# Designed miniproteins, single chains, continued (4), part 56

Each design is a single chain, and the fold is of that chain. pLDDT is the mean over its residues in the fold that is shown.

## One batch from the design tools (miniprotein)

Design m14044
Fold by ESMFold2-Fast:
Structure m14044 (fold): chain A 57 residues (1-57)
Amino acid sequence: GLEEAYKRGAELAKEALKQERPRVSLEEMREVAEELGVDLEEGIKAIEKGALEQAAK
C-alpha cells in the first residue's frame, strides 16, 4: 500500500546516496509504484515523500 511505497522511497534515497547520486529519479519511483500495485499518481507521491524526508535527515 501507500505506507509501503513511502518506506520504499526512503530506501531508494539511501541507495541513491550510496551511489553518490543527488536524488531518486522519477523512473525509479514509477517502477516501485508499479511493483507494489498502487495507483501511479498516489504511489509516486508517497515514494517521493519518503525519499525527501530521508534526504532531509
Scores: mean pLDDT 78

Design m14045
Fold by ESMFold2-Fast:
Structure m14045 (fold): chain A 92 residues (1-92)
Amino acid sequence: LAEAARRIADLLAEAADAVAAGDWERAAALDDEVVALLDEVRREHGDEAARLLLEAATRGALTVPAEEFTEETAAAALRAAAEAARALAEAL
């Protein structure tokens, strides 16, 4: 579980860099990898573990209104989510 949380944190940090660079195709591919890892965690560790990782992964995004969604706010949200996932990995 801790290893999966670290991998999700790394993918979210890479997605933030991609978004900041305007590379939305790469950001979308990295998001697909995060979703696949969350599904794997659900199968191996159960719904509660997957929910905790999903909450961490979406933490930054929940504070950004759709009308204020820019490359800067999207990248900042992804970095906040990456930090939350990394903190969760260290707590596990």
Scores: mean pLDDT 72

Design m14046
Fold by ESMFold2-Fast:
Structure m14046 (fold): chain A 88 residues (1-88)
Amino acid sequence: EPLTLVKTSAPKTVKKGETVTVTFTVTTPAPVRDAEVTLEALNLETGKLTVLATETLDLPAGDNTLTFTFTAPESGTYQFRVVVRGMA
């Protein structure tokens, strides 16, 4: 069965050149193999959506902790989301 899970962060204000770490807990109802995990950043001031990272992971059933670290390219207030796509 195709599965799409989305988790969104609270808005976060960052400075250009800041090292930003965002952590999401994604609960899967069943093991998901070759899950496509995408981190997106929405700049709330400009409306610009940027894909920051995409990776392929095998996710076990239950709670999965996903952590991303990146350097902020510009200052602003962002909302981050993780999108998990796969088969369960």
Scores: mean pLDDT 80

Design m14047
Fold by ESMFold2-Fast:
Structure m14047 (fold): chain A 85 residues (1-85)
Amino acid sequence: DKHNQKGLELRKQGKLEEALEEYKKAIKEDPYNGSAITNLVDVLIELGKLDEAEKLAEDLLKTSPTNGLLRATATTILSKVEKAK
């Protein structure tokens, strides 16, 4: 995915807000892109946007309650957010 790759390159350059925008585009193209979701969350935590990261995890649980992989991803996000507080 070009947007996920561009986001990763921007993150390596310390351009966290631009990386965030690219990861959001990747998720818009595929809402179940676990790689883009994980990268987005890591950047949100680095930027101190813990409430946004937590909401993303809660939305995943609400929209995909029976998808075990997405539920595991959401649980991991919530754990990362709690430890960052």
Scores: mean pLDDT 79

Design m14048
Fold by ESMFold2-Fast:
Structure m14048 (fold): chain A 97 residues (1-97)
Amino acid sequence: MVERVRAVLDEIDAELVEAAKTMSPEELKQWIEEKKPEYVARLAEALGDPALAERLVDILYNLTKGLLDMGWDPVDAVRTATAFVRALALIEARARE
């Protein structure tokens, strides 16, 4: 479980960082909103818990949006949000051993 969760989060992090490099804050917010169902599905498969996956993606979206609204650099906002969600997801995955 932990290795699968880590791999999915590494892919999501890479995708979000690349988007953040090329998009405005407003475009990035829209792109993340459009990607939410895909990211929930990918995390739900890795975690075996759709409700937890939805909560983690909601945290990712709300934290990223909040940081962007505060004037953070898009790449820094994404890296901060993904690091936080990664920590939570890996704690949850380990607790399910």
Scores: mean pLDDT 84

Design m14049
Fold by ESMFold2-Fast:
Structure m14049 (fold): chain A 95 residues (1-95)
Amino acid sequence: LSVEQAVAGALRTAAELVKKAIESEDPEVRRRYLENAAFIVEQAAKAASPELAKKLREVGDLVREAMERSDQPEAIELGNEARKKVEELAKEAES
């Protein structure tokens, strides 16, 4: 796989984890999915171009904010925003 394909694949995995977090009714399970998603986004940023890396760090921060609010309604809203942005960046990564 090219670096671009590897980054895109990692981001799709992160988006799926955020989706599972949003669908989870258990705040602790939601927190763990978001924590894993944030880690994947942060690792992808290290392999990405400087421009993409900056955007990935901003999205990683958003995923961590959702993680910190896992027991609050805001976690679902933040998670949905983060998932959409991660999916968009996955498409950008393989272009």
Scores: mean pLDDT 87

Design m14050
Fold by ESMFold2-Fast:
Structure m14050 (fold): chain A 70 residues (1-70)
Amino acid sequence: SMEELERQIAEYKRRIVLDPNDAEAYFNLGLAYAQQGRYEDAARAYERALELDPNNEKIRANLEKAKALA
């Protein structure tokens, strides 16, 4: 649901405030934004995740998809 998705976004934002190096939180935030069709926000979150985990092919693939849809 949209309500559950907004709750997940808030939780990942909280995790990032507590640990700005949490690549998984940035990646999951990007996935949640993409599910909402917020591709520019998703791309920014994926870019941050990729900076923290530069060899992660799954993050890279999702970033390229989000950029294409933004």
Scores: mean pLDDT 89

Design m14051
Fold by ESMFold2-Fast:
Structure m14051 (fold): chain A 63 residues (1-63)
Amino acid sequence: EREEVLARARALDEAGHHRQAAQLVVGYGARHGLDREEVLALAREAGLSEATLREVEGLLAGA
């Protein structure tokens, strides 16, 4: 599941769908009890773009 979600997020990010990519990673984190720092570390480790990382930060701040 983790690698499948990250691969899908990378594909969306590469296609310019930054918000959708961020929603997948944040949703994965919520389902698996990851905190904010862990979700951001996961997104960075996965090589997601700066634009997608900003969307992740926005979603986590709004939750």
Scores: mean pLDDT 81

Design m14052
Fold by ESMFold2-Fast:
Parts: C-alpha cells; structure tokens; sequence
Structure m14052 (fold): chain A 92 residues (1-92)
C-alpha cells in the first residue's frame, strides 16, 4: 500500500545518497531493497538499519553478493514494512 511504497522510495533514496545505486519494490507487507556500489560504511549502515527494522517488529533478511546488498523487509502490516524500509535507508 502507499505507506510501504513511501518507505521503499525513502530506502532507495537513502542508499543512493550513500554513494550507490538503489532500487526498492513494495508488495503488500513486503519491501525488497537492492543496492549496488555502496561504500563499506553504506553497507554496514544498511545492515544496522535492517537490525533496527527487526527491533520495530519487522523481519529483515540481508543478502550480500559482491558489492550488491539485498534487504527484504517483511512486516505484520504494510505500515510496519514501510517503517522497516525507512530504517534501512536512514542507516545507510
């Protein structure tokens, strides 16, 4: 819904501001964020944001492959998934 979509957009913008290229897709109560070319600090920031999303009650799955980081946020609600995605963007 609109809240998860706004969270996805914020996450992509935050990760792009960390020196990478990022996209995010919201579907129901799930947000998938993919970022490539992040600095090492940006990668650790995204991971810290994923941990923050879990403290908010969302589930965060982080996968790294080379310089690409994929973060999947699943919440009990679209609102919580969106908030979790915002934490990933804020951390980066």
Amino acid sequence: GPVAERGARFAAEGLAAAGGTATAEARGSRVVITATGLSVGGQFGALAGAVSAEYLGAEAIVKTSGDTVTVTIEGPTAELAGRGAEEVGRGA
Scores: mean pLDDT 79

Design m14053
Fold by ESMFold2-Fast:
Structure m14053 (fold): chain A 79 residues (1-79)
Amino acid sequence: MTPEQAIELIEKITELVAPNLSEENKKYLEEKTKETIKEIKEGKLTPEQGLIRVAKAALDAGVSNDLLSEAIQQAVASL
């Protein structure tokens, strides 16, 4: 997976899960997503590490495992 592909996946996953979150939890996920994308671009995280971090942040924000799994499948299918 390239950094560009990982960033696109992260953005799509975040968009798919965000409508199901409170405003505070959405902001938390958006902030973690921005930090993760920055670290991928700076070479501090591998693409795979970035995806794991965003998935964990989504769960921490209150996204269910089922919703996260569906979002990942939809994002991957759009690549």
Scores: mean pLDDT 85

Design m14054
Fold by ESMFold2-Fast:
Structure m14054 (fold): chain A 67 residues (1-67)
Amino acid sequence: MTPEQLARVLEAGRELSKAMEAGDQPAVRDAALRILEAAGKTVPEGASLRDVVIAASEALTQALADA
């Protein structure tokens, strides 16, 4: 991924961590979607919150490994 995409993924990852600590499910979903968009990933229509969070966590882990 580009350095700009990596920076966006890391920013969204911080928001995801904050939302998870707060127990804010809508904020968790929104942050997870931002991670996926920044990583150039698409989410299948109708994907559950669990599926979106798992995919975003994998994308964030991959971005951190590549940094």
Scores: mean pLDDT 78

Design m14055
Fold by ESMFold2-Fast:
Structure m14055 (fold): chain A 87 residues (1-87)
Amino acid sequence: MSAEELLLLAAGTLERMAELYRAAGDEELAARYREWAERLREAVRAGDYETAVELLLEAARWLEELEGREPDEEELEEARRELRELI
């Protein structure tokens, strides 16, 4: 995969996580993940891959800090696993 394809895949994973958090009733986390997905896509569109990678790393750090706030959904765990594999 190209860097662009990989980063857009990561953005899709973040958007999917946002929808899973929304379905679980955590609108704050849903909004946070949607914002990261949008910012990541905009960085890729602008050709700013350095900012895109920094946003992805920031999202990964927040995954660790959100322990205990996460809904117990298999799909959400799969999305986190996919995101970790992209970093």
Scores: mean pLDDT 71

Design m14056
Fold by ESMFold2-Fast:
Structure m14056 (fold): chain A 71 residues (1-71)
Amino acid sequence: SMAEDLANLEQANELTKKAVDAAKKGDWEEAEKYLKELEEFANKNFSPEFAEQLTKMAKQAVERAKAAYEA
């Protein structure tokens, strides 16, 4: 249903935010943990194509946060 799809997107966004926030604080272990949780959640709840896109975008956001922290 549309409501389930929206709830799943909200959960994916929360996991992405937690990963990025951890990376902004220099907590790479927590960032990696949330990225793995996102990947597992996305693979279970979305199409393979969309799951791949979501995890790629989240990983890129974490890499940007890492670069900013190391600057």
Scores: mean pLDDT 86

Design m14057
Fold by ESMFold2-Fast:
Structure m14057 (fold): chain A 86 residues (1-86)
Amino acid sequence: MTLVITFRNVTDEQKKEALELAERYKEKGYDVKVEIEGDTVTITIGNLSVEEEIGFILRAIGYELDGYRVTITREGDTTTIEIDFK
């Protein structure tokens, strides 16, 4: 399956954390694409396992509990997570 995670309105620290997340998954051998547009970071991870997907969903719930807006959608084999820090 494919995961698309978008971080919007990121601070410099949050941008660094998102890029570190992308690098960790590249090091694990996943196909990772990173796109940066201003304060928006989009990470696409291909061939993600169910266990790794659950990990991302739990992280997204963590951001929601911290008061950020989180949207999770599923379309076929693609899970999209959007986190807005404003």
Scores: mean pLDDT 83

Design m14058
Fold by ESMFold2-Fast:
Structure m14058 (fold): chain A 55 residues (1-55)
Amino acid sequence: IIESDEQVKEIALIRYEQGDLDAVKAIIRKLYEEGRIETAKEIAEELGLDLEEIL
């Protein structure tokens, strides 16, 4: 399923609110691997997560 940057951010926020940090980290890593680096950074910054520790 192809998700827009806004949809991915919304999904990450929902997972974070559910306390599923492993799912949030997996989303960020996948975005980075796909070259969607700016979206990965934005999610990490918005949720107060260190991108360097996730990768």
Scores: mean pLDDT 78

Design m14059
Fold by ESMFold2-Fast:
Structure m14059 (fold): chain A 55 residues (1-55)
Amino acid sequence: MEELREEIRKKLLENKETGLSEEEVEEIAKKFGVSKEEVKKLLVEEADELALESL
């Protein structure tokens, strides 16, 4: 699960202006064998964390 969070965090940093697309969420879900709902939940959590850390 930590590897999934790290991937999401990197994608958020790379796409800070546009965020992650539905397509990118699907690719991450498929890569890690998890549901899109799990990716979206972690996305919200990691986005909140990054906002507090100021990138």
Scores: mean pLDDT 73

Design m14060
Fold by ESMFold2-Fast:
Structure m14060 (fold): chain A 75 residues (1-75)
Amino acid sequence: MVTVEITGVDGSVHTFELESEAVTAQQAFDMAVAAGLSVEQAIGLALRVMGLELDGESMTAEQVKKEIEELLAKQ
């Protein structure tokens, strides 16, 4: 089990518990929406994760956290 903490722009902390370091497209979507990203941004991230899975790769919890925090910072 992997715990991921994402800090919102208001300083609120969102905590997610994952079964592994590898994040699924559904988990990435749920994390993005919970952290305050738009549904459009969350879908974009989920599709990117799905693309990696199709190539036999995975996006790590840390990579998903970084992408969510970067997208939040651009708002």
Scores: mean pLDDT 78

Design m14061
Fold by ESMFold2-Fast:
Structure m14061 (fold): chain A 97 residues (1-97)
Amino acid sequence: DPERQRRLELIDAEAEKNKLSPEEVELQRELLSLDPDSEEAFRKAAELSLLLRREKLNVSDNQLQLMEKLIEVNEKYGNEQQEIRRALGKELVKRLK
């Protein structure tokens, strides 16, 4: 898949430019292979958002706010807000890809 290969190359270039951790690079690569509407994509996006906070990467205010909302919804509401969590996860995955 030449489109997927191009995206992987962009992730590698971005990682080198922005000094992303190996864990962040791997999560971004995994997100490329997942359906953005899936629960798994949401879970991986939440994991990436936690790593971004720990690494103190320079992310945009909008990305950081979306990541914070995703973490809060995931931790606070659990199963009751699954549709909201999926919508926020899909938006985060779309912005990070």
Scores: mean pLDDT 58

Design m14062
Fold by ESMFold2-Fast:
Structure m14062 (fold): chain A 60 residues (1-60)
Amino acid sequence: KISEAVRDALRGAAEGPDAARETLKKVEELYKQATPEQKKSAENAIKFARELLERVEAAA
């Protein structure tokens, strides 16, 4: 599930910005292969994960 991949990305952020970025790339690849319905729900999740990555990088 894309939601599971997003959750993994957020968990990866705890390991550092590089790990979070790697996981976000995987989420984006899943998004490309997703159905239109999954893409709609994933857009908010990807946006949230990207914003979180920016905050982690700024705080680090």
Scores: mean pLDDT 67

Design m14063
Fold by ESMFold2-Fast:
Structure m14063 (fold): chain A 73 residues (1-73)
Amino acid sequence: DEIIEKLKKLFSEVLGKEPVNDDDDFFKLGGDMGKMIELRRKIEKTFNVSVPLSDLLENPTVKKLSDLILSKL
């Protein structure tokens, strides 16, 4: 809910494009490794959690990242 809304905003800020669906893949939306590293920094600051880059690469959608963040709270 609230986590998904915040993540959609972070995806938009990093990609310069609004995600259409929670299942949209970050890389399919035009993200690259540099942008994923930027997204990781924004997630860690926004949610005050530590997320390894490998976990982000395995969970590249808003929905999967929401589940990952919730598991670390």
Scores: mean pLDDT 80

Design m14064
Fold by ESMFold2-Fast:
Structure m14064 (fold): chain A 77 residues (1-77)
Amino acid sequence: SEREELIQQLEREVEALRAAAAASTDPGLAALLRTTAGRFEEIIALGRAGMSVEEVRERAYAVRAEFAQRYLALLRA
């Protein structure tokens, strides 16, 4: 189903973020990657609990946008 495909995609993103955090030598980047993974895990739990596919997508988009903004800030520091 569309919900199952979306949740599986988010689970793969969480796995990739956690792997990247473990491999990172930058503590600020590692912390950002871990925090972002945790936020996606919260969205996955809400999606499994019955949150609409549209709301799951909107929340995931917001998390990605915040990650991009914070990542750019780290590059400027």
Scores: mean pLDDT 90

Design m14065
Fold by ESMFold2-Fast:
Structure m14065 (fold): chain A 66 residues (1-66)
Amino acid sequence: DKAKEIIVGSARLVGELTGDLERAERAIAAVEEAAKRGASAEELLRVMDSILPQAAAFARRELESA
């Protein structure tokens, strides 16, 4: 839950900052689908990285720096 929230929030932030809202929404949808299938935090980060690597990098830093 918390990992998904951080990853999704990171995608929204990157989408807003870059103006690439379509890619951000696509990345969020893919992560939410993976989460519904029981994917781990690392799997969610990998999914995000494949679509929106800037958001994956930000989310990984947040998760590892806590």
Scores: mean pLDDT 81

Design m14066
Fold by ESMFold2-Fast:
Structure m14066 (fold): chain A 65 residues (1-65)
Amino acid sequence: SALTREVAIHELQTEFGLSREQAEEVVELAEQGRLEEAAKLLVDHGGLSPEEALRLAERIAKALA
């Protein structure tokens, strides 16, 4: 839902310091099932480990399903 998407975007910005544009791209990639690409952005911009990034991308994808 739009609300679930906005919550995910907000959390990525507040918890991991992503810009709105970066957070929106992560959420879009996760929604498309492109989890490795979403995880790479979380590593590059959010300071997450590859393991943490992939788990977060999977959680976002499931929440949007």
Scores: mean pLDDT 87

Design m14067
Fold by ESMFold2-Fast:
Structure m14067 (fold): chain A 101 residues (1-101)
Amino acid sequence: KLEELLKELRKIAQELYSSPDVRLRQLGLAVWDAANTVRQMIADKVPGEEAVKAIKEMRKQIEELANWAISREKDEKLKEYIEKALKRVNELFDKIIELFS
């Protein structure tokens, strides 16, 4: 169900935002904003095709931000953590997109 998927996105966002690393906090904010945008699109009854397009664009922006953070991170454990968080976020976005299809 959508609420459960949004709750998991917010959980990942909170995990990232709890980091002392500013890049992980920025990534966490982007994920949090994306979850709120998805909720708002549903409240506004945005058509499924338009919603899917917006979600795919948000996913691309989060992926670009994550890759930027990885490129500037020197700690291999933090790089791995960002990569794992991005994978979790992408899996949740795929499930959300499926609900609009």
Scores: mean pLDDT 85

Design m14068
Fold by ESMFold2-Fast:
Structure m14068 (fold): chain A 61 residues (1-61)
Amino acid sequence: SSEEKIEEMEKWLEENRENLSEASLKYFEHLIEEARRYKASVETLEKVKEVMEEELKAEKA
C-alpha cells in the first residue's frame, strides 16, 4: 500500500517534471526518498502528495 503510493507519487513527479522548477523537483524527490526510508504511512504520503499538487497548481496559476 505505502509502496504503491510512493510509486504513484514518483510517476506523478515524472509526468509533471516540465511544469516544476529545478528546486521544487529536487525537493519533492527528496521528500519521496525520505518517506520511503522512514516508512511513512499512507496517510502521511497522501498529505505530502496533496501539498505537491497544490504547489504545482499555485505555480501554474
Scores: mean pLDDT 76

Design m14070
Fold by ESMFold2-Fast:
Structure m14070 (fold): chain A 73 residues (1-73)
Amino acid sequence: MKYRLSITVPVEALEKAKEYLEKKGIKFSVKTDERYATISIEADSKEEAEQIANELKKELPEIVDTRILPVPE
């Protein structure tokens, strides 16, 4: 089962988040509105998604929300 990690950051923190993910070699997509950016990462397991989320929270105290959802089939 695949998992999707969704991370919400203020737009001013988006570049820092991108740099961190690119440095780690993590594939991601971004959807930006006027105030917030949502970064989506696919993980092969819930544990992998949780590890990425925990590392990002340590590097980016600006993170507003993190969600991990199973991707059905």
Scores: mean pLDDT 80

Design m14071
Fold by ESMFold2-Fast:
Structure m14071 (fold): chain A 62 residues (1-62)
Amino acid sequence: FEPGDIVVAKEDQEARNSHELSLKKGDKLEVLEVVGDRYLVARSLKTGEIGLVRKEHVEKLS
């Protein structure tokens, strides 16, 4: 993953804290930043919300 990538949620993600996004499977996001091994900062294309997304819950849209 890198900034500018479009990713799609592979499964639902429930936010564990106020910094994480809640996602539904099939939601598309723009990657804004890569944070360590596990997280992305991403913008939801559906809602415009920005927050942390776990890398394991998304895949890069080809």
Scores: mean pLDDT 79

Design m14073
Fold by ESMFold2-Fast:
Structure m14073 (fold): chain A 62 residues (1-62)
Amino acid sequence: GAADLKAQGEAAEYSMLEAGVSEEVAKAVGDKVAAGDYEGAADVVESIGSEEGAKGMREYGK
C-alpha cells in the first residue's frame, strides 16, 4: 500500500545516504520509490554510475 511504498522510499534514501550519495540524489530516489516510480528511481541511480542498481529497480518495478 501507500505506507509500504513510503517506507521503501525512506529506506532507499537512507541507504543511498549511507553509501555516500548526495542528499539531493538520495531524496530523489526515495521520492520516486515512494511514488511507485521505479523506472524514474532507476534513471537517477544509473545517472550516478550504478547500472546494476538501475537494472534491479526496473526489474522490481515491472
Scores: mean pLDDT 76

Design m14074
Fold by ESMFold2-Fast:
Structure m14074 (fold): chain A 63 residues (1-63)
Amino acid sequence: GLEEAARLVQEELRRKGAPDSHLGAVAALAENDAREGLRRFIEQLLREGLLDPATAERALALI
């Protein structure tokens, strides 16, 4: 579900040294059941190169 998707995304963002604001945004979207918002944010992170395509695909499959 959304919580698992958020965990996968946050794990990769931490590994890549992304800003705490990005980690907080992912957590907030999951906590508020903002499924569509989380999907759009994952796509944004993928475009910015902060998320690998494989991780994005796995996370989106859980949404």
Scores: mean pLDDT 85

Design m14075
Fold by ESMFold2-Fast:
Structure m14075 (fold): chain A 65 residues (1-65)
Amino acid sequence: MFEEMAKLLEEALPSLDPEVQARMQNYLELVKKGILEAGKAAADLLLRAGHHDVAEELYKILEKA
């Protein structure tokens, strides 16, 4: 679960604006530490950044938690 979320965030990271990348890196580290709320915050950020498909995949993983 958390490894799968971390992988999706790592794959999305290079496509984000630099300022958004910094925030996403913080969420990625929290997800790697098993913080579920960080995964949801990251999915919300991806939706706002226009990465809807990645956000949907992340929400599906979160539903299995």
Scores: mean pLDDT 79

Design m14076
Fold by ESMFold2-Fast:
Structure m14076 (fold): chain A 93 residues (1-93)
Amino acid sequence: MEEEKKKAEEAIKEAEEAVKRAEELAKRTEQLAKEDPSKKGASDLARRLYEAAKKHLEEAKEAKDNAIRVENLAGAAKMLADGAEQVLKVAEE
């Protein structure tokens, strides 16, 4: 019980950091698309991943009464945010 709450709090913190990073990565991918229109698809994907990650983080914060649900939603937000980083790496190639 207490350990589950601690994991949920840590998951939210990690997801918040990942979502902020995804926002920065989406902006960088958008900048690349402005310089090279062929990268517009990567920019659109990074933005969508950031928006999905943000939504899952908001749902995790709303589900605070259920530690397991919070952990799952925050984990999903982090995975989506990490996806934005992979999109940027491909776009920079």
Scores: mean pLDDT 79

Design m14077
Fold by ESMFold2-Fast:
Structure m14077 (fold): chain A 119 residues (1-119)
Amino acid sequence: LSPEERRELAEETERLAREAQELAEQVTAEAQRIAEKDPSKAPYARRAVGYLGAAVELLGKAAELLRRDPGRAAVGLRQAADYLREAARYMEKAGMSQELIDRTRRLAEEAERLARRVE
């Protein structure tokens, strides 16, 4: 990857990390409401929040790594995509809104697409 391509990919990854962070805040609020209304779903809601939070951290780290170590950035992006898919699966089990689930799946697809472009 050229220095310009690394910059563009880092900027795209930073944008994805911000979108994931905003989604994580909405999912956390929904998880709290679900846990109060249906305690049996609380473990699934907590798992969804945990995976989404881990994905946000991985996306942020991948953006920083893209300028120095694209190979490590690609690994982080793929792992973030896997965590976003796991988050969506637990969001379904928790009974969260289809909108939030679909948004999480779209972010996973974008992370995987970025990982392939870095390879």
Scores: mean pLDDT 90

Design m14078
Fold by ESMFold2-Fast:
Structure m14078 (fold): chain A 98 residues (1-98)
Amino acid sequence: SKIEEARKLFKEAETLLENSDSPEDIKKAVELAQKALEIFEKEFPNSPEVARAYTLLGKAYLKLGDYEKAIEAFQRALDIDPSNPEAKKLLEEAKKRL
């Protein structure tokens, strides 16, 4: 199913981001997370899966030094899940780097 595909892409992105600091691997994590996000948004808009995918994208952009994109991604995650403590903390960290 498309949802199983999206979950696999998300897991691969999360694993790359956790285990590598190379710009190439982080950029791959961004691509995989974006593909997962597209599927989650289409199938389950405003879902916890979408919020998690935005949080993962924000983390990847932070590692790349793309603070503006990181801020946008964390804001999107918080629009869906306002009480997510990780997304709130990382949003504050990204804003301090501008």
Scores: mean pLDDT 88

Design m14079
Fold by ESMFold2-Fast:
Structure m14079 (fold): chain A 66 residues (1-66)
Amino acid sequence: MSFLVTFTGDPTKQIALVLKLLGDPNVTVTPVGPDTFVVTFTGSQSEADALLAELKSDPAVTVTKV
Protein backbone atom coordinates (compact mmCIF):
# COMPACT_ATOMS: atom_id res chain seq x y z
CA MET A 1 0.00 0.00 0.00
CA SER A 2 1.34 3.45 -0.95
CA PHE A 3 0.22 6.93 0.06
CA LEU A 4 1.43 10.48 -0.41
CA VAL A 5 2.25 12.40 2.79
CA THR A 6 2.63 16.18 2.97
CA PHE A 7 3.85 17.82 6.20
CA THR A 8 3.02 21.47 6.99
CA GLY A 9 4.15 21.60 10.64
CA ASP A 10 7.32 22.50 12.51
CA PRO A 11 10.51 21.09 10.86
CA THR A 12 11.52 19.35 14.12
CA LYS A 13 8.21 17.44 14.12
CA GLN A 14 8.67 16.58 10.42
CA ILE A 15 12.14 15.12 11.15
CA ALA A 16 10.71 13.13 14.11
CA LEU A 17 7.92 11.72 11.89
CA VAL A 18 10.36 10.70 9.12
CA LEU A 19 12.69 9.02 11.65
CA LYS A 20 9.73 7.18 13.19
CA LEU A 21 8.61 5.94 9.75
CA LEU A 22 12.17 4.86 8.82
CA GLY A 23 12.34 2.89 12.09
CA ASP A 24 9.54 0.57 10.85
CA PRO A 25 11.02 -2.33 8.78
CA ASN A 26 7.72 -2.61 6.82
CA VAL A 27 7.88 1.06 5.72
CA THR A 28 9.76 2.61 2.80
CA VAL A 29 9.90 6.42 2.60
CA THR A 30 10.74 8.11 -0.73
CA PRO A 31 11.17 11.91 -0.69
CA VAL A 32 9.48 13.61 -3.68
CA GLY A 33 9.64 17.19 -2.34
CA PRO A 34 11.01 19.19 0.64
CA ASP A 35 7.84 18.46 2.69
CA THR A 36 6.31 15.61 0.62
CA PHE A 37 7.05 11.86 0.81
CA VAL A 38 5.69 8.66 -0.70
CA VAL A 39 5.22 6.05 2.03
CA THR A 40 5.01 2.39 0.96
CA PHE A 41 3.91 -0.23 3.50
CA THR A 42 4.57 -3.97 3.01
CA GLY A 43 2.77 -5.33 6.12
CA SER A 44 -0.85 -6.48 6.51
CA GLN A 45 -3.85 -4.33 5.52
CA SER A 46 -4.74 -3.93 9.23
CA GLU A 47 -1.23 -2.62 10.01
CA ALA A 48 -1.41 -0.30 6.98
CA ASP A 49 -4.79 1.04 8.19
CA ALA A 50 -3.33 1.60 11.68
CA LEU A 51 -0.34 3.50 10.23
CA LEU A 52 -2.68 5.60 8.04
CA ALA A 53 -4.86 6.43 11.07
CA GLU A 54 -1.74 7.39 13.08
CA LEU A 55 -0.52 9.71 10.29
CA LYS A 56 -3.99 11.30 9.95
CA SER A 57 -4.09 11.93 13.73
CA ASP A 58 -1.40 14.64 13.24
CA PRO A 59 -3.10 17.91 12.10
CA ALA A 60 0.17 18.97 10.38
CA VAL A 61 0.03 15.87 8.10
CA THR A 62 -2.02 15.48 4.90
CA VAL A 63 -2.34 11.92 3.52
CA THR A 64 -3.59 10.94 0.04
CA LYS A 65 -3.97 7.30 -1.03
CA VAL A 66 -2.11 6.42 -4.27
Scores: mean pLDDT 76

